# Ledger of designs, part 20: designed miniproteins, single chains, continued (5)

Each design is a single chain, and the fold is of that chain. pLDDT is the mean over its residues in the fold that is shown.

## One batch from the design tools (miniprotein)

Design m16668
Fold by ESMFold2-Fast:
Structure m16668 (fold): chain A 90 residues (1-90)
Amino acid sequence: SMLAESARQLEALVPELVERAREVARAAREGKLSRQEAVRFLVALLIEASAMENVGASRESVAALLEAAAEVARAIGDDELAARLRERAA
């Protein structure tokens, strides 16, 4: 089905998105990326996680993306959001 194909395509992007999230988190911690740019990326990750859930992507793939989003949230000092995203990933 088209949904199963969409799920596989989105799942294939997860390793790249996780790596980019690590780079964004590091850059934000080092002051090399603005908080606004890090927030923009975080929002994009959350939109992707929701899209993955809607097409029935694997729980493991969604969890990996939410954990990556939590790392970005923590890097910008939003510890409450980071905790909520980790709970969603569990």
Scores: mean pLDDT 88

Design m16669
Fold by ESMFold2-Fast:
Structure m16669 (fold): chain A 87 residues (1-87)
Amino acid sequence: SAEERATLERARAADLRLLREAIAAGKAQQMKESLISSLERLIKQEKDPELKELYEEALKRLKAAQTPEELFAVAEETLRRVAEIKA
């Protein structure tokens, strides 16, 4: 629904803002570790095969990210793709 899409879009914008602020504060490595743990938990709990595959791909890309810019790009793309699947 339009309301569900708006809620997911607001959540995505808030999450990306928090990640951006954490990176600016020099916490990129801590955020990377936190996001890896969150994705591993989501993969174990997810029942939708399409979302599970997306989270597994995101986890692989996140582990490979070497810079704060790469970390942010992976998070932004993953949240966008999750919103597309749920819309």
Scores: mean pLDDT 81

Design m16670
Fold by ESMFold2-Fast:
Formats: structure tokens, sequence, C-alpha cells
Structure m16670 (fold): chain A 59 residues (1-59)
């Protein structure tokens, strides 16, 4: 269970890094703002799902 918890926490960190990278690219004008916001919303939904899973595993 500890290995699974560590794996999910690592996935959450990777998703947060991806969100931050998309924000940086949007700020630099490298990607369309609407497309960037849509992708960030999708990644945030995945983070929220992982947070729910992590909460259940920690209880």
Amino acid sequence: SDELLDHLENLRRLLQREIEEIRRRMERGEIDEAAAREEIARLQARVDELDAQLRALRE
C-alpha cells in the first residue's frame, strides 16, 4: 500500500508540474490561451481524482 501511495503522490506531482509548464507556455505566447485553459482544467480534474484516491488510502 505504501508503494501505491508513493506512486499516486508522484503522479500528482507530475500532473502539477505539467499544469505549471502549460501556464508558463501560455504566458510566453507559445500556445493558445483557450486550449491551455482547457488542458489545465483536464489536468486539474485528474489531480482532484488523485486527491480523492489519496485521501481514501490515508484513511
Scores: mean pLDDT 85

Design m16671
Fold by ESMFold2-Fast:
Structure m16671 (fold): chain A 60 residues (1-60)
Amino acid sequence: SAAARRKRLLDLDFDRGVLAVDAAVRLVVARKQGDAAEIAKIRADYDAGLERLRRQEREV
């Protein structure tokens, strides 16, 4: 239904926000520590999370 589709899209939008906030907090800590490896890992985790959400959005 249109209502179920709208709810799913809103849930995905919320998940994107959570992913962005988590990445931002982790980046602040890693940058303060000068941990280049952790910065790279955070970016990779964020990109993987975004791709997962994009796949879910295409299935709505």
Scores: mean pLDDT 87

Design m16672
Fold by ESMFold2-Fast:
Structure m16672 (fold): chain A 97 residues (1-97)
Amino acid sequence: SAEKIEESIKRAKEHIEKFEKEKEERGEIEQEEEDALKIHKAQIYIAQKKYEKARELLREVKSLSEEEIEELIKAWKAAFYGEGVEEMEELAEKLEA
């Protein structure tokens, strides 16, 4: 899972660099490319367990509904940390209380 997280972060960073370079070369990029850049940045936040920052960034993507945002966050959490991550986090919080 750690190696999979590192690979996903690296891939997202490569996509971000590509879009930012293209924006610099063209002066601006299409809205769809801006949205893709925000999605890749949000994926990095999810990999870093910064879920609220990811959610805030995804809300700036006009093509995404709140339902689609929550679905993406859930899918990336499952992909990076596996099934039951939320149950494990909830149990940890109860032990700290």
Scores: mean pLDDT 70

Design m16673
Fold by ESMFold2-Fast:
Structure m16673 (fold): chain A 77 residues (1-77)
Amino acid sequence: MKAGELGAQGAKEGAEKGDPYEAMTRASLGFGQGYEQGDATPEGAARNGLLGSAMGGMTYPEDAAEWAKRGAEAGKA
């Protein structure tokens, strides 16, 4: 299983809860970064998906990148 799969699910759920366009973009950044960093474990993928949903409430793309980075690091631990 790949981090990108659960990240994509998080993006979909995030978009449904608030600003569809921005929430989707933020969640997409999250799972993309996690996947690029080699976070391919089920635990890492689940954490990235959860963070994607949380990012749905954020207002700036820069914040999404910071949260994505933290999520990828947490998933590796």
Scores: mean pLDDT 50

Design m16674
Fold by ESMFold2-Fast:
Structure m16674 (fold): chain A 62 residues (1-62)
Amino acid sequence: SLEEEIRNIIKENTDPLQIAVKITELLLRAGLSKEEGEKIINSLDFPEEVKKKALEILDSVY
């Protein structure tokens, strides 16, 4: 599932920026809207720094 792929990215990476980039790329590849991507990012137990960076990237791409 998409959530499992996101959790794996978090587990396999230590750099918050790299995690944020990989998650955002995954959401884009899955064809999700900006609103759907924001909802997923906010619903998961992410480190705060990763959430902030992922939302910033999402805003810049959409």
Scores: mean pLDDT 77

Design m16675
Fold by ESMFold2-Fast:
Structure m16675 (fold): chain A 85 residues (1-85)
Amino acid sequence: HMSERLDEIFASERDDVRAAADGTIAELEKAKNKSKEEVIRLANRGGMIATLASAAGDRDTAKRVLEAMNEAAEKAGIKVPKPKL
């Protein structure tokens, strides 16, 4: 369900990817109040968004998402893989 909608969003313009990135960053900034499982879920979503932003040439958005993922993982004590830019 959500994966299908995410694929539709990712097929759209850069603006949709940036909006998805901003929403994911806002949730990651609240990671201190989240379970490890929820932080991992958000990190996976962020990784997909960062990959799409990078592929579209929006390196700034990709960097912002990756930095938010790292900070959230560090605060939650989780090590998560990062996509390659």
Scores: mean pLDDT 71

Design m16676
Fold by ESMFold2-Fast:
Structure m16676 (fold): chain A 81 residues (1-81)
Amino acid sequence: MREEQIKKAEELAEKYARELAVSRGLTPEQIDEAAELAKGIARGILKTIPKSVKLSDEEIERLAKAAAEFAVGAVELDRQS
């Protein structure tokens, strides 16, 4: 079910974003921001993909990791600006 896939992607994106942000030395507030942004990105991507397109667990994990990487990078950029 697409809704179940979205929830799974959000959970994975949050997990990966928090782990990555901690490894990069972000503050607790920036870690929370990166996690929320990663969830939003993962949700947005999956909502754009037609429900007729079958996604594997591997594809969902790949999307979640990409969302996490992007979110952490965006938060780091805001810190440097």
Scores: mean pLDDT 80

Design m16677
Fold by ESMFold2-Fast:
Structure m16677 (fold): chain A 85 residues (1-85)
Amino acid sequence: TDKAKDEALKLVREALDILQRQQGPFDFDLASIIVGVSVFLTHARKMSPEDSAKFADLLSERAAAVGADEAAKKLREASEILKKS
């Protein structure tokens, strides 16, 4: 549903805010994830819920791999909402 998608995208935007606050000089791994989240937000409205969930899961895994655990959790929650819709 559009409401579930809006809720999921709110969580993705919250994850982006967290990642941007954590961004330090020369953190190219974190910068790459920020770009990925921005690309996701640009395309999410045109993607199926299943594809959006897979993208959010991938971003969650990448965020966790660089220690951005709070952002990773929000991206995982977004993926779960999208899978349920």
Scores: mean pLDDT 83

Design m16678
Fold by ESMFold2-Fast:
Structure m16678 (fold): chain A 106 residues (1-106)
Amino acid sequence: MLEELLREGQELIEKELTEKEIQIQQIENELQELLAELYKEGKLSEEEANELSRLISEFVNLVKEGADQAEIDKVRKEIIEKLEKHSKEAAKKVEELFDKILEAAK
């Protein structure tokens, strides 16, 4: 019951965002789901999954805030380098999703 109400509340908030913000949020959700799958498959530890989740949220917030490109690129590189140690395929997919976030933010 409470979880359903929280989810419905999140969906309503998402509908109040601009189309650009909604697109970015959907891609962030896909990135977080990818991390959850890697954790479920045993490819990431809980600590690694939590750290990557935090870094992805940081990347998205930097893009939304229009932060300096060098700062955005630094966080992006850190995430990709960490993922490549566990899955080159996952790192490539995350890189593609980051490009979509940057395109949506234009």
Scores: mean pLDDT 78

Design m16679
Fold by ESMFold2-Fast:
Structure m16679 (fold): chain A 81 residues (1-81)
Amino acid sequence: SKESILKAGEKLIELGKKNKEVSREEVLEVLKESGLTDEQAETLLDLGFGRDKEKFSSEEVIKFGEGLLKQPDAFAEVLSM
């Protein structure tokens, strides 16, 4: 849902601000805790960063979260939510 995307964006910004480096697993966990399924979380992360990226900088995670907050309906539509 749009609400899950907004929650994910807020949590990702918080995660990026607290950590200098964030793993793919940590980003996926935040997305799933926000209400996304495992498949939706993987799809969203792959669309943002590609399938082979295992680690993200603070700035990359914050920008990803900000992107979700700016266009939540577009991301919800892509995920068929």
Scores: mean pLDDT 82

Design m16680
Fold by ESMFold2-Fast:
Structure m16680 (fold): chain A 80 residues (1-80)
Amino acid sequence: MEEAFELVEKANKLLDQGKIDEAEKYAREALRLAVENDDYEGIAKAFETLAKVYEKKGDLEKAQEYKRFADIIKEGLGIE
């Protein structure tokens, strides 16, 4: 299932370009697809990208929530 990974890559490139709203759209779609496919690595990456999106939007509370979600998934997978 490569679509979630591809959408995460696209979202991160959009963040680098300052296209925050488009990055959020692709990160949320990546999360949806990763959840549908039980792709826990994809779920963690999508949460990390959403944390960066909300940090750039100035929503530090949501940024911290998504970062914690990513950390929980990564801890379960044994990745850092």
Scores: mean pLDDT 82

Design m16681
Fold by ESMFold2-Fast:
Structure m16681 (fold): chain A 100 residues (1-100)
Amino acid sequence: SAIDEIKALLSEMTAGLLSLIEDEEIRAEVREIAARAEAALSAATTPEQLEAVVKETLGRLGKAIRRAEERGLPASKVEQAEKLLKQFYVESAELIDALR
């Protein structure tokens, strides 16, 4: 299903982010955001709800990356993290649009 494909993309993005971030508090925050997103995706019944979950999740992850940057995450790793968020957004948006 499209939901299972978006969950797979979420899992891939989450693994990528965790490979870049060494701060255990921020790693825990990223895992918690991902777990809540997975549950919310499972509960979504419309493309509009899926889009809302994706956007909310990206907003929360973006704030976590900014905190990681403030705590010393190098600019190159911040750029890699931002590319992972953008890839997830583009690929999930294509899957959601196919449901409309």
Scores: mean pLDDT 91

Design m16682
Fold by ESMFold2-Fast:
Structure m16682 (fold): chain A 110 residues (1-110)
Amino acid sequence: SPVEEAIAQIDGLFAFYAPQLSPEQLARAEIARDAVVETLRARPDLSERERAALVATFQQIVELILRQPDASPEEIRAAVEARLEALGLSPEVRALVLELLDRIAARWEA
């Protein structure tokens, strides 16, 4: 299914980055992965563009975790939001991504 294909892309990204991450970075990446996968499973109604945006968002989050190990949840959220702004996402896709980022940031602060 398109949902399972998107999850497979996320799993592939996670498998690629995980060996490069410290235990703290890996824990943050796992939280982000779980939140994205939960969103994809809960929302089989999402368009191909919306699923692609969630996959791209996950990749940007894990790259920032790897490159900026001392970055706060707020700094990672702001950096991802700025990168997504450059992609010219529709308001609906942007809202979906921002809601996901807020859930991930909240889980990292718990």
Scores: mean pLDDT 84

Design m16683
Fold by ESMFold2-Fast:
Formats: structure tokens, C-alpha cells, sequence
Structure m16683 (fold): chain A 68 residues (1-68)
């Protein structure tokens, strides 16, 4: 779906901005998720574990958008 593709693009952008913290995690998540529901679950996990407030806010906003 377009929502899923847009979410993947957002994750790539976040990884590019913060490669040292999240690049491998995003790559593993993108490779393993097969549905929007799984993506939401993984994004919630990352948001909860994130120490970077900008990354956390972006992930939380993306989860909220995917919940709508």
C-alpha cells in the first residue's frame, strides 16, 4: 500500500539522518516486516527505546498516522 511505502521512505530518511544509531535496526525491520500492522508494532518498539527526542517524535507521529 502507499501508506506502507511512505513509512519505509520515512524510515530510510531517519536512518540517513542518524545512521550510527538506527541504520542496521531499520534495515532488519524493513527486511522482516510483511504488513502495516507489523510495521506499526516495530515502530512502537523503536520509539519506546529511542533516546533521540527528534527520532522518537518522528516515530511516534508515524505510528499515530498509521493508526488513523
Amino acid sequence: SEAFELALRALRAIAAASPDGYGPTFAAMVASVRSLEELRARLRELAARSTDPDVRATLENLVALLEA
Scores: mean pLDDT 69

Design m16684
Fold by ESMFold2-Fast:
Structure m16684 (fold): chain A 94 residues (1-94)
Amino acid sequence: KVEPLTLTPEQIKELALKGLEHHRKNPEENTASVQLPSGATAIVTVAEGKNGLYSVTVTVRGAAKEDIGTAQLLMDKSGNVVEIEGEVTVNLTL
C-alpha cells in the first residue's frame, strides 16, 4: 500500500521563498535545507538570473528515498513567482 502525497504549488512556493530569504541573509550560501513535517527534507538552491530575477530549484528527498521530485521556479526580489516548472510527489510507505 503506497499513498502518494503531492506538494501543492503553494507549498513549493513557500519552500522557494524560505530558500530565497536564506540566500538574502547569507549571500555566500546558495543552498538551504528545510525539514518538512513528514520527515522529508527540501533542498532549495538559489541562483541570480536575468532581469534581476532568481532561479530557485526545490528538490524534495524522503528519509528513506534519494529523490522524490524537483520543481524549478523563477522569482522576483519580492518573492513573486514568475514561472514554475516540474512537480513534487512524495510517496509515504509505513
Scores: mean pLDDT 67

Design m16685
Fold by ESMFold2-Fast:
Structure m16685 (fold): chain A 66 residues (1-66)
Amino acid sequence: MTDQEVVDEFGRRVQDVMDRYQADPSLTKEQAKEELERVREEFIKRYPELSDLFDTMLRQVLRVLD
C-alpha cells in the first residue's frame, strides 16, 4: 500500500465519523472527537512512520468541530 493510499483511507475513515456526526443529532461533539482520536490511534499503530501526518490531518478536522 502506498503512502497516498493510506492517507486516502485515513481521510475516508475521518469523513465517515464527520458524516455520522452531521446525520445523527444524538452524537455529541465530544463523542465525535473520541471516535476521531480512536481512528488516529489505530492508524498510528499500523503506520507509525506517518504519525505526524495523521496528527496534522486530525488537528485540522478538530478545528472545524471547535
Scores: mean pLDDT 80

Design m16686
Fold by ESMFold2-Fast:
Structure m16686 (fold): chain A 71 residues (1-71)
Amino acid sequence: PTPEQLDAEVEAALIEIEAALAKKYNGSPEDFRRLAQRAREGADRAAPVSPEIAKHLRDIAEELEKYAESL
């Protein structure tokens, strides 16, 4: 993979880890909205390199926004 593809994969993994930790430790709605924003920005960067990773990041962002609204 290219460095850009690797960066996108790592960013997605880190966002998922941070989201899991935030859920475990009862993070605030603001924490999840911040992660959703990072996921959207990551998706925009990943789109020209990996449409698959970009879609995954967009899905993560949508899930995190819904989770924030449920809190």
Scores: mean pLDDT 84

Design m16687
Fold by ESMFold2-Fast:
Structure m16687 (fold): chain A 68 residues (1-68)
Amino acid sequence: AFEEALREALRILERSLDQVLALDEEGQEIALTTLAREVGRKYGLDEEQIRRLLEELRRRVAEARAAR
């Protein structure tokens, strides 16, 4: 469940990565939190798993930001 949720969330993030990177810090946090929550609910993740999913999404955005 978690691995499938992470894979889907990262796939969605990659498709919209340029749009997310164009947002300010508050907008990025809202976008990532919304994505983690929606995908987490779809896969039946608990709050701790949703938090871990959000951490992974934040890591990917930070890596992409550093590469630019």
Scores: mean pLDDT 83

Design m16688
Fold by ESMFold2-Fast:
Structure m16688 (fold): chain A 87 residues (1-87)
Amino acid sequence: MPSPAEVAAALAAASREELLALAREFADYLTGQAKASKDPEVAAALRRMAEALRELARRLEAGEISDQEARTYLRVAAHEYARLLAE
């Protein structure tokens, strides 16, 4: 999987369309990880992050948030995911 630093670099260069694709792909990836997780608390955290990323994508597409807000949120989500894997 991509590291938080790789995600941050991709986000810095990403267009709105690329941010939308990244948010949706990350949400789908997290949904798959949640389904594969044997820890119900980790699975629940991954599902919550996936749901938040889908809402982020929806808000970004609707023009309700800025590209910069989306970049910040995606960077934070990548960091939180890395933290969950370290536990």
Scores: mean pLDDT 79

Design m16689
Fold by ESMFold2-Fast:
Structure m16689 (fold): chain A 68 residues (1-68)
Amino acid sequence: LDEAQINEIENKLYSLYKQNETTDTLKNKIIKLLKEKGMPQKIINEVSSLSGQDKVNLLVKVKELLSD
């Protein structure tokens, strides 16, 4: 991904976070966003494997995966 695509995804992640939904709902919406953006299944699987995270830590982990 180029930096502009990463920034767009990050902005959308923050928008989803502000909807104040449960962590599970947020996680499912993030997975849908990543699929729509054509992210590799490996990244989608890593996000799907995240458990026990609060919403802030979930966003941090997704951003880390996007920058890797």
Scores: mean pLDDT 76

Design m16690
Fold by ESMFold2-Fast:
Structure m16690 (fold): chain A 114 residues (1-114)
Amino acid sequence: MGIEAVDVSDASLDELVALLEEIRARLEASRGASVDEQIATVAAALEQAGQILALLVRRGLVSPEEAAELRALLREAAFALQEALRTKTPEAVEAALDAVLALLDALIAALRRA
């Protein structure tokens, strides 16, 4: 799938929402894949979500309080991914998927308010 090389720096709010919705769909579709494939999908989604969060902060589209909440979700998702990478259990992978989905939903909500 050829979504890996997207420069978001000049993207519109609608384009960023579309990208996050695509990442979200890809994560949900990965639930039937192998543990290693799910971990790879989560890692890619988390990297892209972190880039979008940094862009929102840089463009002044979120308050300091909202940015702190989004950074907390990003940190939670990163810790869940580290646990999934160490244990490679279905339970740890599910926790990482759910944490990244929560971050994506929060980013989409923030973009729709901007």
Scores: mean pLDDT 83

Design m16691
Fold by ESMFold2-Fast:
Structure m16691 (fold): chain A 85 residues (1-85)
Amino acid sequence: TEQEGERLFLEGSRAFNEGNYEKAAEYFRRAAELYADDPVMRAFALTQLSAALEKLGKLEEAEKAFEEARAALQEWIQKYGDLNS
């Protein structure tokens, strides 16, 4: 659910700020999965996942997560950005 996604996102942010990048990546990955119907929040979770993966030196995984975040934002832009709405 979105509420569970928000909880996991906040837990991920806390872990990231504490320097626990492995735990942060786990929480952000799970949050992104729960934001399936919210492309903006999914993009935020994936962007934070990418940052945590960069801190862990997992650059290829970080790039993939960032590309998934960009795809989520493009989904939102196509649905809402380029229409007269």
Scores: mean pLDDT 82

Design m16692
Fold by ESMFold2-Fast:
Structure m16692 (fold): chain A 96 residues (1-96)
Amino acid sequence: LNKEEILAALREELANNPNPDTRALLEKRIELLETKEREEAEYELEYWLLETQVEKAEKAGTLEDSPVGKKVKELLEKYKKEKKREYLEKAIETAK
């Protein structure tokens, strides 16, 4: 599928989806695809998904019980500060 077809499908899904978490995901994916090449957009989406999951775990009080979650958070913070792709790649691998 080309980028334009994916964007059209995502926009239609967003228009028909009442779930606020799903809408936030769709809006972020559309934003990234509109401004970036497809491969780069998928990497930035993965970063946003991992960051969102870490934030949810922190708010729920479950992050302290997750060694994997704590490591992912550390790697995402390093990626944000240093802008090195290696930290994001390690976070993705750790989250698997």
Scores: mean pLDDT 77

Design m16693
Fold by ESMFold2-Fast:
Structure m16693 (fold): chain A 82 residues (1-82)
Amino acid sequence: VDQILELIKEMKALLKEKYDPSDKTVEKVLKGLDKIEEYIKKGNYEEALRSLNSIEEAINALNDKEIIEKYEEIKKKLESLI
């Protein structure tokens, strides 16, 4: 669980470093990651995974290998908890 929260924090840091936070796609991803963190902290891994899936299109639209790799890592680890 702590590993997933760490990956989310790293992904949020990368997004803020690489992109303008006022970009609608970036804002959607950042808000989605905040919601996913809340679900994980509550032990609601199914809702966390649903929220992660809801930002998949935005992640793919960024076409950033490093961001996509972290997204896939988070998804794989969340799936292992269900």
Scores: mean pLDDT 82

Design m16694
Fold by ESMFold2-Fast:
Structure m16694 (fold): chain A 76 residues (1-76)
Amino acid sequence: MDLKSIEILNKKLVKPKDILEGKKKVPLDEAIKYVEKLYNDALQQYRIARHPLFLQLAQILKGYLDELKEKKKKLE
């Protein structure tokens, strides 16, 4: 993976990671919707570009999404 691809990956993950780690206080429902949108966008980009970067991004975002949904279940 080239340096530009790594930079794009890191930039797209900063906000989801900050939300997950509690560095940004966002309501869980809003956080889940935001990460789900990013995950779907990453999957769509992978379908179009077929670049491994987008698949890796989607896998990481799915992990964050699953963790946020699990946190919501524990609070309900």
Scores: mean pLDDT 72

Design m16695
Fold by ESMFold2-Fast:
Structure m16695 (fold): chain A 68 residues (1-68)
Amino acid sequence: MIDESLPLDEQIRRMLAEIVAAVRAGDYARAEALLAELVAFLRSQGASERTVQGARDLVAQLLAAGRA
């Protein structure tokens, strides 16, 4: 369940950093695979659909920042 100070925030941040690194390397397939892994992780932790949607939106913004 969701709780403050859990490593969940750090895990999400690290996964997003890996997605950013993949985008910067031009490895969009890996970035999309990492997004799917992040979504699966969030669902496994009981995250709401709104939280999952937020993660997808953040990744979409990261991909757009990589030149769309």
Scores: mean pLDDT 72

Design m16696
Fold by ESMFold2-Fast:
Structure m16696 (fold): chain A 106 residues (1-106)
Amino acid sequence: ELDKVLEELEKKLIELAKELGLSEETIEAIKKGFEALKKKNLEEAGDYFALVIEALKPKLSKEDLEKIEKLLSELIQALGAKDYKSAIEKAKELIKFIDEILEKLK
């Protein structure tokens, strides 16, 4: 279930990046971040996600940006703790929140 949820989160975050007109470099950073998560390289994943957050800063409200950053951080922390149940819950919460942002952009 975890791998499936992470794949869905990756696709949803790429969809958000495309809708917001972010660069191919940002989309590549998303892909590399999730590749690092799959390899259990949590520090590398965090570095790529920090680049994604920087690219989102001019496109999203401060409140929406802070929630995405918090949920990504909590996801990485749960994975590091091997708390896969919490990791799945945080990933699902982030997917739902990104869907809410995408609906507002219609």
Scores: mean pLDDT 86

Design m16697
Fold by ESMFold2-Fast:
Structure m16697 (fold): chain A 90 residues (1-90)
Amino acid sequence: GEAADLEEYKEKLKKYVEEQKKVPVSEEELKKMKEDLELAKENKEKELEELIKLRGMTPEEAEQRREVVDLSIKLLEEIIKKHEEELKKK
């Protein structure tokens, strides 16, 4: 079902994030990640509004989608924080 599919996506995203935290990045790559994060925040809100309007999502479905988007943003912030801490140690 849709709820099960969203939970599977969350699990895959968390695994991806854990793997990304282990990969070293340059200061230039970190700067790009921060820029991508800000763009993701802006674009995801717009995409969610368009999905609700165009696909006729129920309020409950919209809340589930927002939860996944919010989780994705939070996990990206965690990756960025981890890489900032590692670069400061150099």
Scores: mean pLDDT 74

Design m16698
Fold by ESMFold2-Fast:
Structure m16698 (fold): chain A 66 residues (1-66)
Amino acid sequence: SAPTEWVLVEDVFGDATPEELRGMQADKSVVDAIVKSTSDGGFSLETAARALVTYLRTHPHLYRPA
């Protein structure tokens, strides 16, 4: 399987980055999936950021300090 690709959360969300995720990198496939799902549902990038926080709180292995 391909190695895990990490992305800096601030590179995706900019000013919408939650304080809890500032300076953090997360699994790119998870970030991309949440951004796509919220965008497809007509929701804002801020809504995607909140959804990401909720998901990562129950999956702490998917994010780490950058």
Scores: mean pLDDT 84

Design m16699
Fold by ESMFold2-Fast:
Structure m16699 (fold): chain A 89 residues (1-89)
Amino acid sequence: MQEEIEKKIDEFLEELAKKNLPLLKQTAKYGAVLQVLAYLRLGLISEEEFDELFEELEKEFLKILEEKDGEAAEKLAKENRKKFEEAKA
């Protein structure tokens, strides 16, 4: 099951690359959306601030991915998710 999901993700990423969409940019967008949604759920931002913060975080995530070859950005995202879950408890 996990291998099947990974293959579908790889196919999706290949299709994005085929459409001249860089992997780093797509990863940055995904990371930004998750972080903005977390802020919205915590009441730290309004819905009106969503688009502006999303654009800012997308640029910041892309910068981190370019500077750190993606690994550090993924580790930071996982750590932040864990801290959020611990704070919720």
Scores: mean pLDDT 62

Design m16700
Fold by ESMFold2-Fast:
Structure m16700 (fold): chain A 114 residues (1-114)
Amino acid sequence: SMEEEIERLKKEVDELITKANELAQKAYDLGAISEEEYKLVQELIDTIKKIADIGVEKNDVELVRKALTFAEELVQILEDIIKNKGNEIKRLMYYFQLKVLLDEAKKLLEEAEK
């Protein structure tokens, strides 16, 4: 059912958000990201959570799937940041990717709140 699909997707989002928080903390503790980058990641996590919550409230399975995609992309970027610690060029690329992802997530959140 659509309700079972929404519950499954929301659980996957929550699990990825937990993983993203753990990876962000690890990246910060390792010095792989700055305080500014850490705050950017936290804002992205909060934005994804809000999108998923609105999707659940509205029974909008597509909106929860979009939140899942953002969470998957965030986890991948954070894993890549940790793996590529000390590579300044890749660090700038990941920072740009995080900024783009946050801008896209914020636009989706604004549309979802209408």
Scores: mean pLDDT 91

Design m16701
Fold by ESMFold2-Fast:
Structure m16701 (fold): chain A 100 residues (1-100)
Amino acid sequence: SERLEKAAENHEKASEIYEKKAKEEKDPKLSELYKEISELHRETSEALRRGDLAAAAELFARLSDLFREIGDLYESQGDDISASMAYISSAVARIASRNL
């Protein structure tokens, strides 16, 4: 599907963004979580290219859990803006997981 290929390309771009963010992150736990998010976006891109929507749904569920962990970590540090952005990303990934 042309739409699945476009979605896969967008997940590859997200993987690159989060890989860069992980390398620039000074907090080692946040760095590792962003690295895991980058890898999950790469795996999601590959699943979408294969048309494996079941695998993509499971990967979105894992992305949701990781973004929630990032949100909790930012909230514990008093960074409420970054926490809010992470929780929104978690919610979006959860919706995607349930609708595939």
Scores: mean pLDDT 89

